# Designs tried in a protein design run: designed miniproteins, single chains, continued (4). Part 64

Each design is a single chain, and the fold is of that chain. pLDDT is the mean over its residues in the fold that is shown.

## One batch from the design tools (miniprotein)

Design m14345
Fold by ESMFold2-Fast:
Structure m14345 (fold): chain A 64 residues (1-64)
Amino acid sequence: MKKEIEELVKKAEEGNEEKIDEDVEKIKARRGEKSAKAYREMEPDILESLRRMAEAIAKLEKER
């Protein structure tokens, strides 16, 4: 069970990295480099939220 949650977190981190790179390119083209940098700096907070969600799901699965 813990391994499945670690895989979900890893996939979320990998998927988030690809999405962030794509979004940064779009923001850079439309809004400029400063806005793209600000978006990238928010990445750690997004990853932390995803980790907390994965942990909550794991706890719920154990309570079944």
Scores: mean pLDDT 60

Design m14346
Fold by ESMFold2-Fast:
Structure m14346 (fold): chain A 91 residues (1-91)
Amino acid sequence: SLREEAEELLREAEELLREAEGILKEDPENKYAQEAKKLAEEALELAREALRLLEEGREEEARELLERARELLEKARELIKKAKKELEEKK
């Protein structure tokens, strides 16, 4: 269901945010982690808004926001992977 998709994307965004913040705690200047955090924060906001739209019965608008959130989270995952590689190479 769209609600289950929104709840899963919200959880995924929170997990990626936590990962990015963890990397930034060790390497505050990591550009990949900075960008990943920004994208995860945007995706989190979109997923929350989609849940509100679903409560209002605005399913088409919610679906559009969920697609956008999904794209942002995919980009954030790739950036986290690059950030982890840079962090490892600095050690």
Scores: mean pLDDT 87

Design m14347
Fold by ESMFold2-Fast:
Order: sequence, then C-alpha cells, then structure tokens
Structure m14347 (fold): chain A 84 residues (1-84)
Amino acid sequence: SMAEREKKLMEKLTEYLGNEEAARLLAEGRRRGIEAALAGASNAEVAEIFLPALRKALELAKDNPEVSQELQEAIAELEEIIAE
C-alpha cells in the first residue's frame, strides 16, 4: 500500500541521511494524501499530492545513491499511477 511504502521510505531517509527535513516533507505529503483519500480522492489524485514531496526529498538526498534510487523508484511508480 501507499502508506506502507511511505513509512519505509521515511524510515530509510531518517536512518541513512539523518535528514529530519526530508522526513518531515514526506510526513506532510502523507498527511495531505490521506486527507484527500478520506475526502474521496482517487489513487491518481493522492499520487499527485505526494509526488512533490518525494521530488523535494530526492533533491535533499541527491548525494546518497541508495536513497536516491529508492526515491526515484517511488517517483516512477507514482508517475505511472497518474499516467494510467
């Protein structure tokens, strides 16, 4: 699920970067996405809400290759959901 994926990503960013700002951005994206989903938003709409937070987190994690790869994969998955 998106919630499980978000939790894993946030834990990875916190552990490997020590970057609280990146974790905070992901937490904000998650909260907004959940609020939208509870209001009846589609998976694509929720993905569009979360995508900017992931892109900002990638910018903050650009010098960590493992975290950057995970973020790029998550971004690609959300872009695929939006496109389909």
Scores: mean pLDDT 77

Design m14348
Fold by ESMFold2-Fast:
Structure m14348 (fold): chain A 97 residues (1-97)
Amino acid sequence: SMTEMSEEKYEEAKKKLEEELKELVEYLSKHYGKKFEVPQSLEETRDYLLEAARLENSSDSDEEIERGVEQRVREIELILKKVPTEEWLKAQEEAKK
């Protein structure tokens, strides 16, 4: 009934996250013409994702942009906690009973 994220799966997810953060930093650095540092916290990651999303999706509403970014931040938080998304969703449903 419970699926835990394996060490191997966690390391792969973490490596992919590090690559995505590097691409995010490169995108922002190119757009603003200055060097950005790789985010060191979930809060800083959220701020960078919001900025990039607003630049890429200028026709989208702020609500749609914020929703997309919040979903991505939640996925990152789950990876860092080694919790699979499916198990997290199940726990949230049980907490609302």
Scores: mean pLDDT 72

Design m14349
Fold by ESMFold2-Fast:
Structure m14349 (fold): chain A 62 residues (1-62)
Amino acid sequence: TDDMRDEVDRLVEEIDRAVREGTPEAYRRAAEAYRRLAEESDDGVRERYLELAKRFEERARR
């Protein structure tokens, strides 16, 4: 079952799109995408994705 891999690919694409847009709303979408990646990730990388989500939320709020 490749459902999780397809979802991860979609989330990565959304993050790339949001970074290119560079708006506060786009950064909020990137933050949520990273939180969803963290939910999929149980080993070691979960904290990394949560940190990235926080950074993008900060960029959206400034």
Scores: mean pLDDT 77

Design m14350
Fold by ESMFold2-Fast:
Structure m14350 (fold): chain A 100 residues (1-100)
Amino acid sequence: LEEVRRDAEIALTLNLIGLAVARLDSERKGDKKATEIAKEAIDHLERAIQAVREGNVDEVRKHADRLRKLAEEAEKMGYKELSQLIRRAADTLEAIADAL
């Protein structure tokens, strides 16, 4: 049980690092829209990490759903790599919710 939470936090931290790198890249390129999407994804992922710590499955799933919608928005805008990173974070959250 404690090991599941620890492994979950590590996996989510790796997703967070990926999104932070994507945000810094888009910011350096002056892509304001990509930067805003990345920032919103980071905020939801940070809130999801807190929900995992609290064992709040409903809140974890809520943030996963929001991340999927952000991934769809990113894909529509042509941000394929950002969309894939956000989808991976959402998939990770769903797997964690199922294990909690």
Scores: mean pLDDT 86

Design m14351
Fold by ESMFold2-Fast:
Structure m14351 (fold): chain A 66 residues (1-66)
Amino acid sequence: MEEVEEEVRRIYEEALKRISTLPDPEVKEQAELALRHIYNVALLEGDPEFARRGAEAVLELAEKLS
C-alpha cells in the first residue's frame, strides 16, 4: 500500500512541476485543482495507472489552453 501511495505521489509531483511552468495563471490554477482531484481518487483506489493517465490528460488540456 505505502509503495503504491509513494508512486501516486511521485506522479502527482511530476505533473505539478510541469504545470508550474505554464504562463497562464488561470489555466495553471485549474490544472492544479484537477491534478489534486485525480491524486485523491488514485490514492483512495490504490491505482497509480489512473493517476498517470489522469495527469497526462490534464497536462495535454492545460498545454492546449495555454
Scores: mean pLDDT 80

Design m14352
Fold by ESMFold2-Fast:
Structure m14352 (fold): chain A 80 residues (1-80)
Amino acid sequence: SAEELLEKALELAKEGKVEEATELAEEALELLVKEGRFEEAEKATKEMIKTLLTNAEDVLKGIGAALRLLGLLLDAELKK
């Protein structure tokens, strides 16, 4: 489920595994968007960005991941 993917993504993000966390978060957000769960996608995106930026050893990688997630969310919002 999207919830299980988000839980795993947050765990990986807390460990500083930016790329793995971002890949799972993108998959979870795509599922939430497909199901029309846009408010949950927004909340999950905020939580993921905060966790990634707090725990990334490489701040530029953290920023890059945040932009990827924001881009996915914005694309979904524009297709409403």
Scores: mean pLDDT 81

Design m14353
Fold by ESMFold2-Fast:
Structure m14353 (fold): chain A 60 residues (1-60)
Amino acid sequence: SSEEKELVEQVREIARQYGLSEEETETLIKTLTWLHRTQGWTREQLVAAARDLALDLRAR
């Protein structure tokens, strides 16, 4: 869907901003798209979660 494509692009941009590897970026995208599909999280909730997860990965 167009919404999922936009989510993927936004998550990819967040991963790039935090300096994540390609493997970490792929994991982040898979996690957030799974949450979108199965839990019905809003885009705002998904973006906030993506930033938090990316920051945690960056800090480790």
Scores: mean pLDDT 83

Design m14354
Fold by ESMFold2-Fast:
Structure m14354 (fold): chain A 57 residues (1-57)
Amino acid sequence: MLEILRALAEHGPLTAREIAELVGISQATATRYLNELVERGVVTATQVGKTTLYSLA
């Protein structure tokens, strides 16, 4: 969780795949944690075409 927030702070808006690669977790795990963070209002999900970008709220 904290490593995801750090990645977003350091690298700006990122896809779940990019976060997974930076943090060293699976894309499925990254997506699960990101969904929890969006529900908590800590992270914002923005749809751009077929791509979802995540950023700190």
Scores: mean pLDDT 81

Design m14355
Fold by ESMFold2-Fast:
Structure m14355 (fold): chain A 80 residues (1-80)
Amino acid sequence: SKEEAIEEAKRFAEEAERFAKEGRELLKEHPNDREKVLKGIGLILRGIGLGYHALLLGKKTGSQEAIEYGERGIKAAGGK
């Protein structure tokens, strides 16, 4: 339903923001540690993927609120 899509998109946006934050912290604190840098990049990419999942869910269900959650997740992961 549209309501379920909004709740799921919100959850994905919140997870995207968390992964992006964790990834950026790893890159900032450990810029010369290859394993931590790769893990940080992986977390940021996962965040981007979750944001796009929410965006597509919003488009599929016609929910503007779910689309906005997806855009928020993508923006947080992209650092804009």
Scores: mean pLDDT 84

Design m14356
Fold by ESMFold2-Fast:
Structure m14356 (fold): chain A 68 residues (1-68)
Amino acid sequence: MDPSTAFKELDVDGDGAIGQKDLVSIGAPDTGVIGPEEAAVLSAYLSRFDVDGDGVIDGADVERALTK
């Protein structure tokens, strides 16, 4: 799975950024798609794109990572 594809699937609110709000939505037990262990793995994966450590990943950050 490419980072761009993963970004689109993790961008739950469609605002073009992945933040703590999106991670909370994905990890919510009511959505039932992934468990807490998988949510933790995704959080660790996304932290690789969070260059500033502010908890927000923009589409521009993903595009920059892909062009490196």
Scores: mean pLDDT 56

Design m14357
Fold by ESMFold2-Fast:
Structure m14357 (fold): chain A 105 residues (1-105)
Amino acid sequence: DEEELLEEERRKEEQEKLREEAKKLLEEFIDYLESLLESLELPPESRAEAQAHIEKAKEYLRQGKLEEAALSLNMAASTIIAGISDEEERQKLQEEILKYIKENK
């Protein structure tokens, strides 16, 4: 079916563009989280755990595993948030991270 073949090619091109865009957004999110690690006063254990999740995300991105990379970055973000001792500052950081994700969707 010639119509099905053209639709499949178009879908593949769209999927490749979305994948490239998603990879770029994940790389930008890594940069954002690394900036937070440099700026925030975190317990050494929380900093080490967040950094480990970021490195794991970088590894998944190198392998083309975008979903696993996104999950690892979410774990890194959660670890950073949980490392904040002040409940009000923790809530504010959580809102700022969610806003970043929403604006860069």
Scores: mean pLDDT 81

Design m14358
Fold by ESMFold2-Fast:
Structure m14358 (fold): chain A 60 residues (1-60)
Amino acid sequence: MEKIEELKKKYEELSKRLTELHRRLQDAVAAGAPPEEIRRLAEEYQKALDELVKTIKELK
């Protein structure tokens, strides 16, 4: 149970990061930010998403 609690905490932290990155990415796209900035944000989002998915699989 303690290990599951640690995974849940990681899930919450990753979820917050994904929400922030998603908002930043949407704002950047809407504002017509440079492709390099959009790519950077998308890469960070993908990385956080992959880690979140792995964490969810560990919870089940």
Scores: mean pLDDT 80

Design m14359
Fold by ESMFold2-Fast:
Structure m14359 (fold): chain A 60 residues (1-60)
Amino acid sequence: SMAEKEALLEEVRRAAALLGDPELAEMIVGTVAQETADMSPEEARAVAERTVAGLRALAA
C-alpha cells in the first residue's frame, strides 16, 4: 500500500538524518522512493532495511 511505502521512506529519512546533512538526506530518500516505486512491498522493504543499516553504519 502507499501507506506502507511511506512508512518505509520515513524509516530511511530518520536514518539519513543521522548524517547531519539535510540536503543529502532528502537526496537519499528521493533515490530510494524512485528505485522502489515499481517494486513489491516485500522488495521495497528489503531495499529500505539495507539502506537504513548502511546509513546507521556510516553515522556510527
Scores: mean pLDDT 82

Design m14360
Fold by ESMFold2-Fast:
Structure m14360 (fold): chain A 66 residues (1-66)
Amino acid sequence: MTAEERVRELLARAREAAARGDLETATRHLMQALEILYGPLADQLSEEQRAALTAELAAVGREVAA
């Protein structure tokens, strides 16, 4: 699984957890996605991929907070 695929999977799981009212699990998955985007695995992502995934993470974070 690529870093991009892992981030997208974590964001999907965060949305599913939030839809169930499980904000603790949703927040955990968002934090794991952030660790990939800003951690050592971020070196596997292009600048365009990082920008797109960061925007998607922000959108999911707003959905979780709503």
Scores: mean pLDDT 80

Design m14361
Fold by ESMFold2-Fast:
Structure m14361 (fold): chain A 72 residues (1-72)
Amino acid sequence: ERARLEELARELEALGEELRAKGTPEDQKLAGLYFAEAVRLRLEVEGASPEEREARAKEVLAEYLAEAEALE
């Protein structure tokens, strides 16, 4: 159900933000994984194509991985 996917995405976003707040490279990488999955769920609820969901999730993950590398 749509509501369950939205709730899960919100919980993943909250966990990702908590991890990001810790400020370590390892936590930043984990936050990126959580945010990427939340984006996939959000876009699935919106009816985006599988191709669009994967492209957006990959972009989000790459951004957080780059930030983690900058912290090292």
Scores: mean pLDDT 82

Design m14362
Fold by ESMFold2-Fast:
Structure m14362 (fold): chain A 93 residues (1-93)
Amino acid sequence: SKEVKEKILELIRQAEEALRQGDIDKALDLLDQAIALLEKSDLSNDEKKELLERLLELAKEALRKATKEQIPRAIGLILRIIGLIEQLELEEK
């Protein structure tokens, strides 16, 4: 659990750096990896929600910087993150 969280945080930091450098494809790949690890993780719903909210902001930044070819992937990632956040909120009821 702790090791998985540290790996997700590392991928988030790398995605932030890729976005700063204008490497949108790398940022999207790193965000996809972070989400995949998060989905398979045994992290608490609170921890997952905090990480998903950070991933959502980075995915939105990637969309703003995306080329026409990258837009569908960035939108798909945003929708996936929103769906995961909504699922977690439903589990708390």
Scores: mean pLDDT 88

Design m14363
Fold by ESMFold2-Fast:
Structure m14363 (fold): chain A 74 residues (1-74)
Amino acid sequence: EEFARQPGFLLVLQLLAERGEMTAAELAKLLGVSQRSVSAALRLLERWGLVERRPGRRPRYSLTERGRELLARA
Protein backbone atom coordinates (compact mmCIF):
# COMPACT_ATOMS: atom_id res chain seq x y z
CA GLU A 1 0.00 0.00 0.00
CA GLU A 2 1.12 3.59 -0.63
CA PHE A 3 1.08 4.52 3.08
CA ALA A 4 3.38 1.60 3.93
CA ARG A 5 5.82 2.88 1.28
CA GLN A 6 5.86 6.32 2.99
CA PRO A 7 5.67 5.71 6.77
CA GLY A 8 6.46 9.39 7.33
CA PHE A 9 2.89 10.33 6.37
CA LEU A 10 1.39 8.33 9.26
CA LEU A 11 4.07 9.59 11.67
CA VAL A 12 3.29 13.20 10.69
CA LEU A 13 -0.44 12.63 11.26
CA GLN A 14 0.26 10.92 14.61
CA LEU A 15 2.45 13.79 15.85
CA LEU A 16 -0.16 16.37 14.84
CA ALA A 17 -2.84 14.34 16.67
CA GLU A 18 -0.70 14.24 19.86
CA ARG A 19 0.72 17.79 19.81
CA GLY A 20 -1.85 19.86 17.91
CA GLU A 21 -0.48 22.59 15.65
CA MET A 22 3.14 22.19 14.49
CA THR A 23 5.47 23.79 11.96
CA ALA A 24 7.37 21.80 9.31
CA ALA A 25 10.61 22.58 11.21
CA GLU A 26 9.22 21.11 14.48
CA LEU A 27 8.07 17.96 12.66
CA ALA A 28 11.45 17.63 10.92
CA LYS A 29 13.31 17.80 14.26
CA LEU A 30 11.10 15.15 15.88
CA LEU A 31 11.21 12.81 12.85
CA GLY A 32 14.95 13.27 12.19
CA VAL A 33 14.38 14.19 8.54
CA SER A 34 14.91 17.29 6.42
CA GLN A 35 12.43 20.16 6.67
CA ARG A 36 12.11 20.00 2.87
CA SER A 37 10.94 16.34 3.05
CA VAL A 38 8.38 17.18 5.75
CA SER A 39 7.15 20.22 3.79
CA ALA A 40 6.63 18.03 0.70
CA ALA A 41 4.69 15.47 2.78
CA LEU A 42 2.56 18.22 4.41
CA ARG A 43 1.72 19.64 0.97
CA LEU A 44 0.39 16.25 -0.16
CA LEU A 45 -1.49 15.71 3.12
CA GLU A 46 -3.07 19.18 2.76
CA ARG A 47 -4.07 18.37 -0.84
CA TRP A 48 -5.67 15.13 0.38
CA GLY A 49 -7.59 17.06 3.07
CA LEU A 50 -5.87 15.26 5.97
CA VAL A 51 -4.18 18.39 7.39
CA GLU A 52 -4.97 22.09 7.32
CA ARG A 53 -2.44 24.90 7.04
CA ARG A 54 -2.69 28.11 9.03
CA PRO A 55 -0.75 30.81 7.14
CA GLY A 56 1.71 33.05 8.98
CA ARG A 57 5.39 33.93 9.25
CA ARG A 58 5.91 30.19 9.93
CA PRO A 59 2.91 28.16 8.68
CA ARG A 60 1.38 25.76 11.22
CA TYR A 61 -0.36 22.53 10.39
CA SER A 62 -3.06 20.61 12.24
CA LEU A 63 -5.22 17.52 11.63
CA THR A 64 -8.59 17.79 9.92
CA GLU A 65 -11.51 15.59 10.96
CA ARG A 66 -10.68 13.41 7.92
CA GLY A 67 -7.10 13.06 9.15
CA ARG A 68 -8.29 11.93 12.58
CA GLU A 69 -10.62 9.38 10.95
CA LEU A 70 -7.74 8.01 8.84
CA LEU A 71 -5.59 7.54 11.98
CA ALA A 72 -8.47 5.69 13.69
CA ARG A 73 -8.53 3.24 10.74
CA ALA A 74 -4.75 2.76 10.77
Scores: mean pLDDT 77

Design m14364
Fold by ESMFold2-Fast:
Structure m14364 (fold): chain A 69 residues (1-69)
Amino acid sequence: HMEEEKKLIEEAFELVKKALEYLRNGDWDKAFEYMKKALEVLDKLSEENRKKAKAEIQKYVDDFLDKLA
């Protein structure tokens, strides 16, 4: 239900943040591992919440990469 899906969205977002931190430190293997885990968590969401979470995560990733440029 919505409360459980909100926790899954938060878990996926934290996994993405961890992946980006490993990427910043040059640990590509760990970065890809945590990004894969985040995608697996997103697959457990309803279609509506999955699309919403992916959009917010994509914005966060884009903002992070823009700061590196």
Scores: mean pLDDT 80

Design m14365
Fold by ESMFold2-Fast:
Structure m14365 (fold): chain A 79 residues (1-79)
Amino acid sequence: MAVEGVELDEETLEELEKRLTEYEKEAIEAYEKLSEEQKEELRKRQEELRKNTKTAEEAFEAVLKLADEIIELAKKEEE
């Protein structure tokens, strides 16, 4: 049979969507806990990422990286 390693089955896609939903919720909650200065800095980083991204794949990776930074910053604020 023809097998495409790039294509995910429906069960795996559901798992990824669930993880993405949880991750998105965590990122939103984290963002709300940030200070005004941190939010402004993140806006500037987002603009730089948009300027520097050449492909949809790079843009997607940049967004995920930014979300990770937001979550990390919020965790430091909670401590």
Scores: mean pLDDT 65

Design m14366
Fold by ESMFold2-Fast:
Structure m14366 (fold): chain A 68 residues (1-68)
Amino acid sequence: HMDLLFSPETAEAFAAMLVGIYKVMKKNGVKVDKEEFEAQLDRIEKAFGPLPEEVRERYLKEVEELNK
């Protein structure tokens, strides 16, 4: 099995990159959509396995704060 490639660590890495992209979008005046971000996190989890709940909640909160 390809567990090493599709591990929680891999999912976390992709999710962290996605959060970074959304932060850059906000800095450049692009509208940030939390619901779209959640959908993209769901796709990462389907591909690479579930994120730890605390990590998922933290990333969702970070993106939500961008819409303040």
Scores: mean pLDDT 75

Design m14367
Fold by ESMFold2-Fast:
Structure m14367 (fold): chain A 66 residues (1-66)
Amino acid sequence: HRLLVTTSLSVEQQIGLALRLIGIEGVEVERLSENQFLVTTTLSDAQFAALKAELESIPGVTVTEV
């Protein structure tokens, strides 16, 4: 599963988010631009759905499945 994450967060908040994501086993993060990340996962469908929901709950974060 892959997610395109677009943010309006500050640089410090983006770094914090990226570090949280990289810390999850089975998650790979690729920075596409200053405001966009590609998140690739080997997580189960349930874990992926939970991660997507958590990211969508963050103000200034938009998530799209790709």
Scores: mean pLDDT 79

Design m14368
Fold by ESMFold2-Fast:
Structure m14368 (fold): chain A 78 residues (1-78)
Amino acid sequence: MEEERLKEEAEKFLKDLEEAKKYLLSLGLPEEAKKKLEELYEEAKKKVKEIVENKEPLEKLLELAGEVQEGIAEILAL
């Protein structure tokens, strides 16, 4: 149950990341900001995979979501 829940939430997180990336990249941001956003999303995807493979608590996905949101805010403030 917990492992299945983690996988389902991870899949939703990855879908949300792809949609957010497409939206943010459509805003006409500077090339530097676009590059940093793409790097942030690729790192987030790697961390999601790591969380799922290691069968970590769901709380780790929530922590990652917060880190991604903070990272996006920092990049957009540039």
Scores: mean pLDDT 79

Design m14369
Fold by ESMFold2-Fast:
Structure m14369 (fold): chain A 59 residues (1-59)
Amino acid sequence: GPHLEEALRYGRLAVRYLAQGDSEAAAEYLRKEAEALEKMGDLERAKRVRQSADRVLEE
């Protein structure tokens, strides 16, 4: 569905920005991925993705 496609798109963007060393952009897209997962009701995966976003910014 549209929220799953959205989550997959944002996840791919986050990985790309992490590979480029752009932690701020990566964290932004991880948060957008988590929001899409929350809209799907996948709260546990959304929580893990948000934790990943926080960790990227703490490095």
Scores: mean pLDDT 85

Design m14370
Fold by ESMFold2-Fast:
Structure m14370 (fold): chain A 62 residues (1-62)
Amino acid sequence: MEKIKKYEEEIKKDPNNADAYLELGKVYLERGEGTKAKEYFEKAIELDPNNEEAKKLLYGSK
């Protein structure tokens, strides 16, 4: 299942789609690319500051 391409296409059509950035971050986190995941979670929060899931994933680790 090509989730990365799916969400990249959604971002191309709607660059303000915070959910697509959140889902891309989760995919990269699952693949062990934490730095890319953080970048996408930060972008999701920039677009939707009330995105609790993105905040939890970005800030919930100490």
Scores: mean pLDDT 78

Design m14371
Fold by ESMFold2-Fast:
Formats: C-alpha cells, sequence, structure tokens
Structure m14371 (fold): chain A 94 residues (1-94)
C-alpha cells in the first residue's frame, strides 16, 4: 500500500511539471528515497529502479536550481525518472 501510494504521488507531481517548480522536484527526490527504502523490502528490481529515478531527480533538481532557463532539460530528465516510477509501480502491483 504505502509503496504504491508513494509512487503514485511522485508520478502525479511529475505530470504537473513545471507546476510546483523546484519545491515539487525536491518533494519528488524525497519520494524516490522513500520508495527506494520501501522497495528494498518488496522487490530488488523496484529498489534498483528507484536508485536510478533518484539519480535522475537529483540531476533535475540541480539543473532547475542552477539555471531556470533549462526548463526543457529538466522536463526531459524528469520524464526519464517518471518512466522508472511507472515501471516500479507495475512491479509493485503485480
Amino acid sequence: MELIETLEKAIELAERFPEGGVDALREMVELAKKAYELGKKVDPRIAALMEGALEFMEKALELAEQDPSKQEAVRRVTEAAVRMFRRALELAKA
């Protein structure tokens, strides 16, 4: 339950980009960390996907904080993380 809720919230925040701005990206990083810890208890594949998603989200946050003009680059990196969240959600629901 909690893993699925965490993943769904992360996907919802990402789909609203650029709404919520840097604060939404920070929340997504925290949700990825939480999903990683929960995923380790459920399926090692989920943990691996969340590790990758966390790296992408941290990169998106760094880009957004350093250069607000790189909104398209932030969007692309965030979309890569969303694909990992969606795959983890599929595994969690299986």
Scores: mean pLDDT 81

Design m14372
Fold by ESMFold2-Fast:
Structure m14372 (fold): chain A 98 residues (1-98)
Amino acid sequence: WNFLPAPEPVAEPSPEDEKLMEEQIKKLEEYVEKIKKDLTPEEQEVLDKFLESAKTTLRMTAAAVTAANLDRKVIEDTLEDIIKELDEWYEALKKKQS
């Protein structure tokens, strides 16, 4: 019953940070489509849910980078962390099938 705080106004990324974010999202989507071909329908559903969460994380990171005047490298590093997490999940699935 904890009261959720009122939704904060959506911080929008700068045009440059937004462009980099969209490039990272495109790379993530291409990677997901590549691994999706080796997955069962149930595993594809999990991957699709992960992709939506990852896109949200990248958008929030880009907005935070703009708002806090951080290095744009943070957006790229966020994608690298996401890809690493996906790789670990995908390898774990392959190992379980052995």
Scores: mean pLDDT 77

Design m14373
Fold by ESMFold2-Fast:
Structure m14373 (fold): chain A 61 residues (1-61)
Amino acid sequence: SEEKLDEINELTAELLNEASKLSEEERERIREEGNKLGGLSVEEQIAGLRRLLERARALLA
């Protein structure tokens, strides 16, 4: 749905912002995992992006 696509865009923007504060190695790991979400269902992409965002925030804590 349109709402879920908007959620993907929002989560991606938040993830890019948080990842910009991480080391190069950690950013690369998150980028690689994010690329694996391509071609999955919208629901799986949202779940994967939320997981990566949680990981990025945990690394910044």
Scores: mean pLDDT 83

Design m14374
Fold by ESMFold2-Fast:
Structure m14374 (fold): chain A 60 residues (1-60)
Amino acid sequence: KEAVVKEDYNPVVDIGLSLKKGEKVEILEEVDDETVKVKSLKTGKEGLVPKEYLEDIKDK
């Protein structure tokens, strides 16, 4: 399932993934109620991102 980043995300934790607004990601897993594990379609990196920074665009 694809999503797009709504706002720049710059994590302060070592397990976070930096994303820019408009980047596409694949949602891999919901870790908790507020956090998902995603894969950047731009870089191929995986990391944790708050759900509020993402907007669903496709369900492929």
Scores: mean pLDDT 70

Design m14375
Fold by ESMFold2-Fast:
Structure m14375 (fold): chain A 82 residues (1-82)
Amino acid sequence: SAKEDELVVEKLLEYLSKGLSLEEIAEKLGVSKRSILALAMRLIAGASLETIAKTLGVSKATVSRYIRKAKKALLEEVEKKK
């Protein structure tokens, strides 16, 4: 949902503003660096699944899986801090 995407973006930007790299964020969340990168390209840069798939050299199905895993991990972190 749009509201979940907003919460996920806010949490990702919070980590980045604290000086964490995408690799450190991925390690903290237990996901791949590619998953965080795909999520950032989709939700922050507004890139299409086609553009992300081409950029990362993977299928659109793989991009969707990456985004889903990273989004779930970030939403779990949002819930832990409430």
Scores: mean pLDDT 84

Design m14376
Fold by ESMFold2-Fast:
Structure m14376 (fold): chain A 75 residues (1-75)
Amino acid sequence: SAPPVLDVDELVEAARAAIENGFTVDATATAEQEAAIPEEKRKELLEKALAQALKKAEERGDEEAAKRAVEIAKK
């Protein structure tokens, strides 16, 4: 079996680090990792990361990060 446990862990840590630096989830960096993640987990993880990124962006006033979160959410 190939459960995406490792991919989820890395994606969560990367998203957390990016959010702390005022960046949203990097779709480019995680796109290939997300391909191995079950669609259900990928959607849930993205929604959670996007919500946190948007909140963090608003806290910082980072318009670029907020815009990225919205664009990713539209997908």
Scores: mean pLDDT 53

Design m14377
Fold by ESMFold2-Fast:
Structure m14377 (fold): chain A 106 residues (1-106)
Amino acid sequence: AEKLVEEAQRKAEEAYRLAREAERLLEEGREEEARELLEEALRLAEEALKLAKEAREAGADELKVKAVLKAVIEAAERVEEVARRLGDEELARRAEEIRREAEELL
């Protein structure tokens, strides 16, 4: 349970970091590289959400699970925002779905 929370937290934090890096690359006009980082960030956010759900089912500390869900929401929001600036509506939609699922689980 606790190990799942720790892994989920690390993945959510990495997703946020990659989304921020994608935003920087987009500002530099490096759209293709930004898109690749957003895809990876989205994948990590999805994995973090899955691990958070598994941790909750395994009886992990609810306060820690909620902290991970909030981190997933923050990462997904950033991916959604940067994807919209890229004009990648499909990536933005996928990020919105992850954000909404995490919000529903809070």
Scores: mean pLDDT 90

Design m14378
Fold by ESMFold2-Fast:
Structure m14378 (fold): chain A 70 residues (1-70)
Amino acid sequence: KEELVERLRAEIARLARAEGFSEEEAERAAEEATRRAVALIERASLEQVEEGAKSLPPEVAELVIALKEA
């Protein structure tokens, strides 16, 4: 579980940097987004997580679904 959370954070940070955010801004945004995502994943059903993942980049979607299944 912790490994998947760290991978999700790292992937979000990578995407933020690709969009032009600074390293500090990307890390801060990734930390916040990951914390929120983990809380939502734990409360949502697998079907709700799978539906939400359809709007995410494929790499992020796979990690979100894997985290729900863990």
Scores: mean pLDDT 79

Design m14379
Fold by ESMFold2-Fast:
Structure m14379 (fold): chain A 77 residues (1-77)
Amino acid sequence: SAEKIEEARLVRTALALLEAEGDLRKTAELLGVSVGTVSRRLAKLRERLAGKSVAEIAEELGLSPAQARRLRELLER
């Protein structure tokens, strides 16, 4: 479904952001998209994860607790 494709896309965006240590240009290179596309996907991630705990983020995106904590830090900057 379109929703599952969007979720997979957001997970890939989160993993790329983690690998790039929050660098948007490097994240865009890893995903093969523009920086503008990354910014839009990160805005969707911020909205989706707003008010969620690290444990809830880890469960929802299939991340480790350490990855979820780091993702939260990167999205808050």
Scores: mean pLDDT 85

Design m14380
Fold by ESMFold2-Fast:
Structure m14380 (fold): chain A 70 residues (1-70)
Amino acid sequence: SSELRKELLKIIGEILRIIGEIFDLELELEKVKESDPEKAKELEKKIEELEKRREELLKEMKELSEKLPK
């Protein structure tokens, strides 16, 4: 159905957004990890939270893709 396809596209869009945010945070972490340990720890925590959200969305995407007509 077109609605399931739209829902999948929304989830894919959110996954891509999160991947982009993780990449930006990892780049920032590389810049500060030796000079600012407190900021590095905050960035690592944010990355971990985003990775968990990405994992949840990937699971949702898999479940929805299995319901699409082949």
Scores: mean pLDDT 84

Design m14381
Fold by ESMFold2-Fast:
Structure m14381 (fold): chain A 55 residues (1-55)
Amino acid sequence: SKSEERQEILKKIHDLMFNEDLSLREAAKKLGLSQSTVVKMIKESQEEMKKELLS
């Protein structure tokens, strides 16, 4: 699903930031994404989690 694909991308971003000490912008660039795209994906993931917790 799109949510699963998004979580995989966000996990790669987190791994790059945490293990390689990269900023969000640099991690996004390594994956061929803009920082704004990653921020949007984070917000979409958080909104989906909120909906699941309220159900």
Scores: mean pLDDT 79

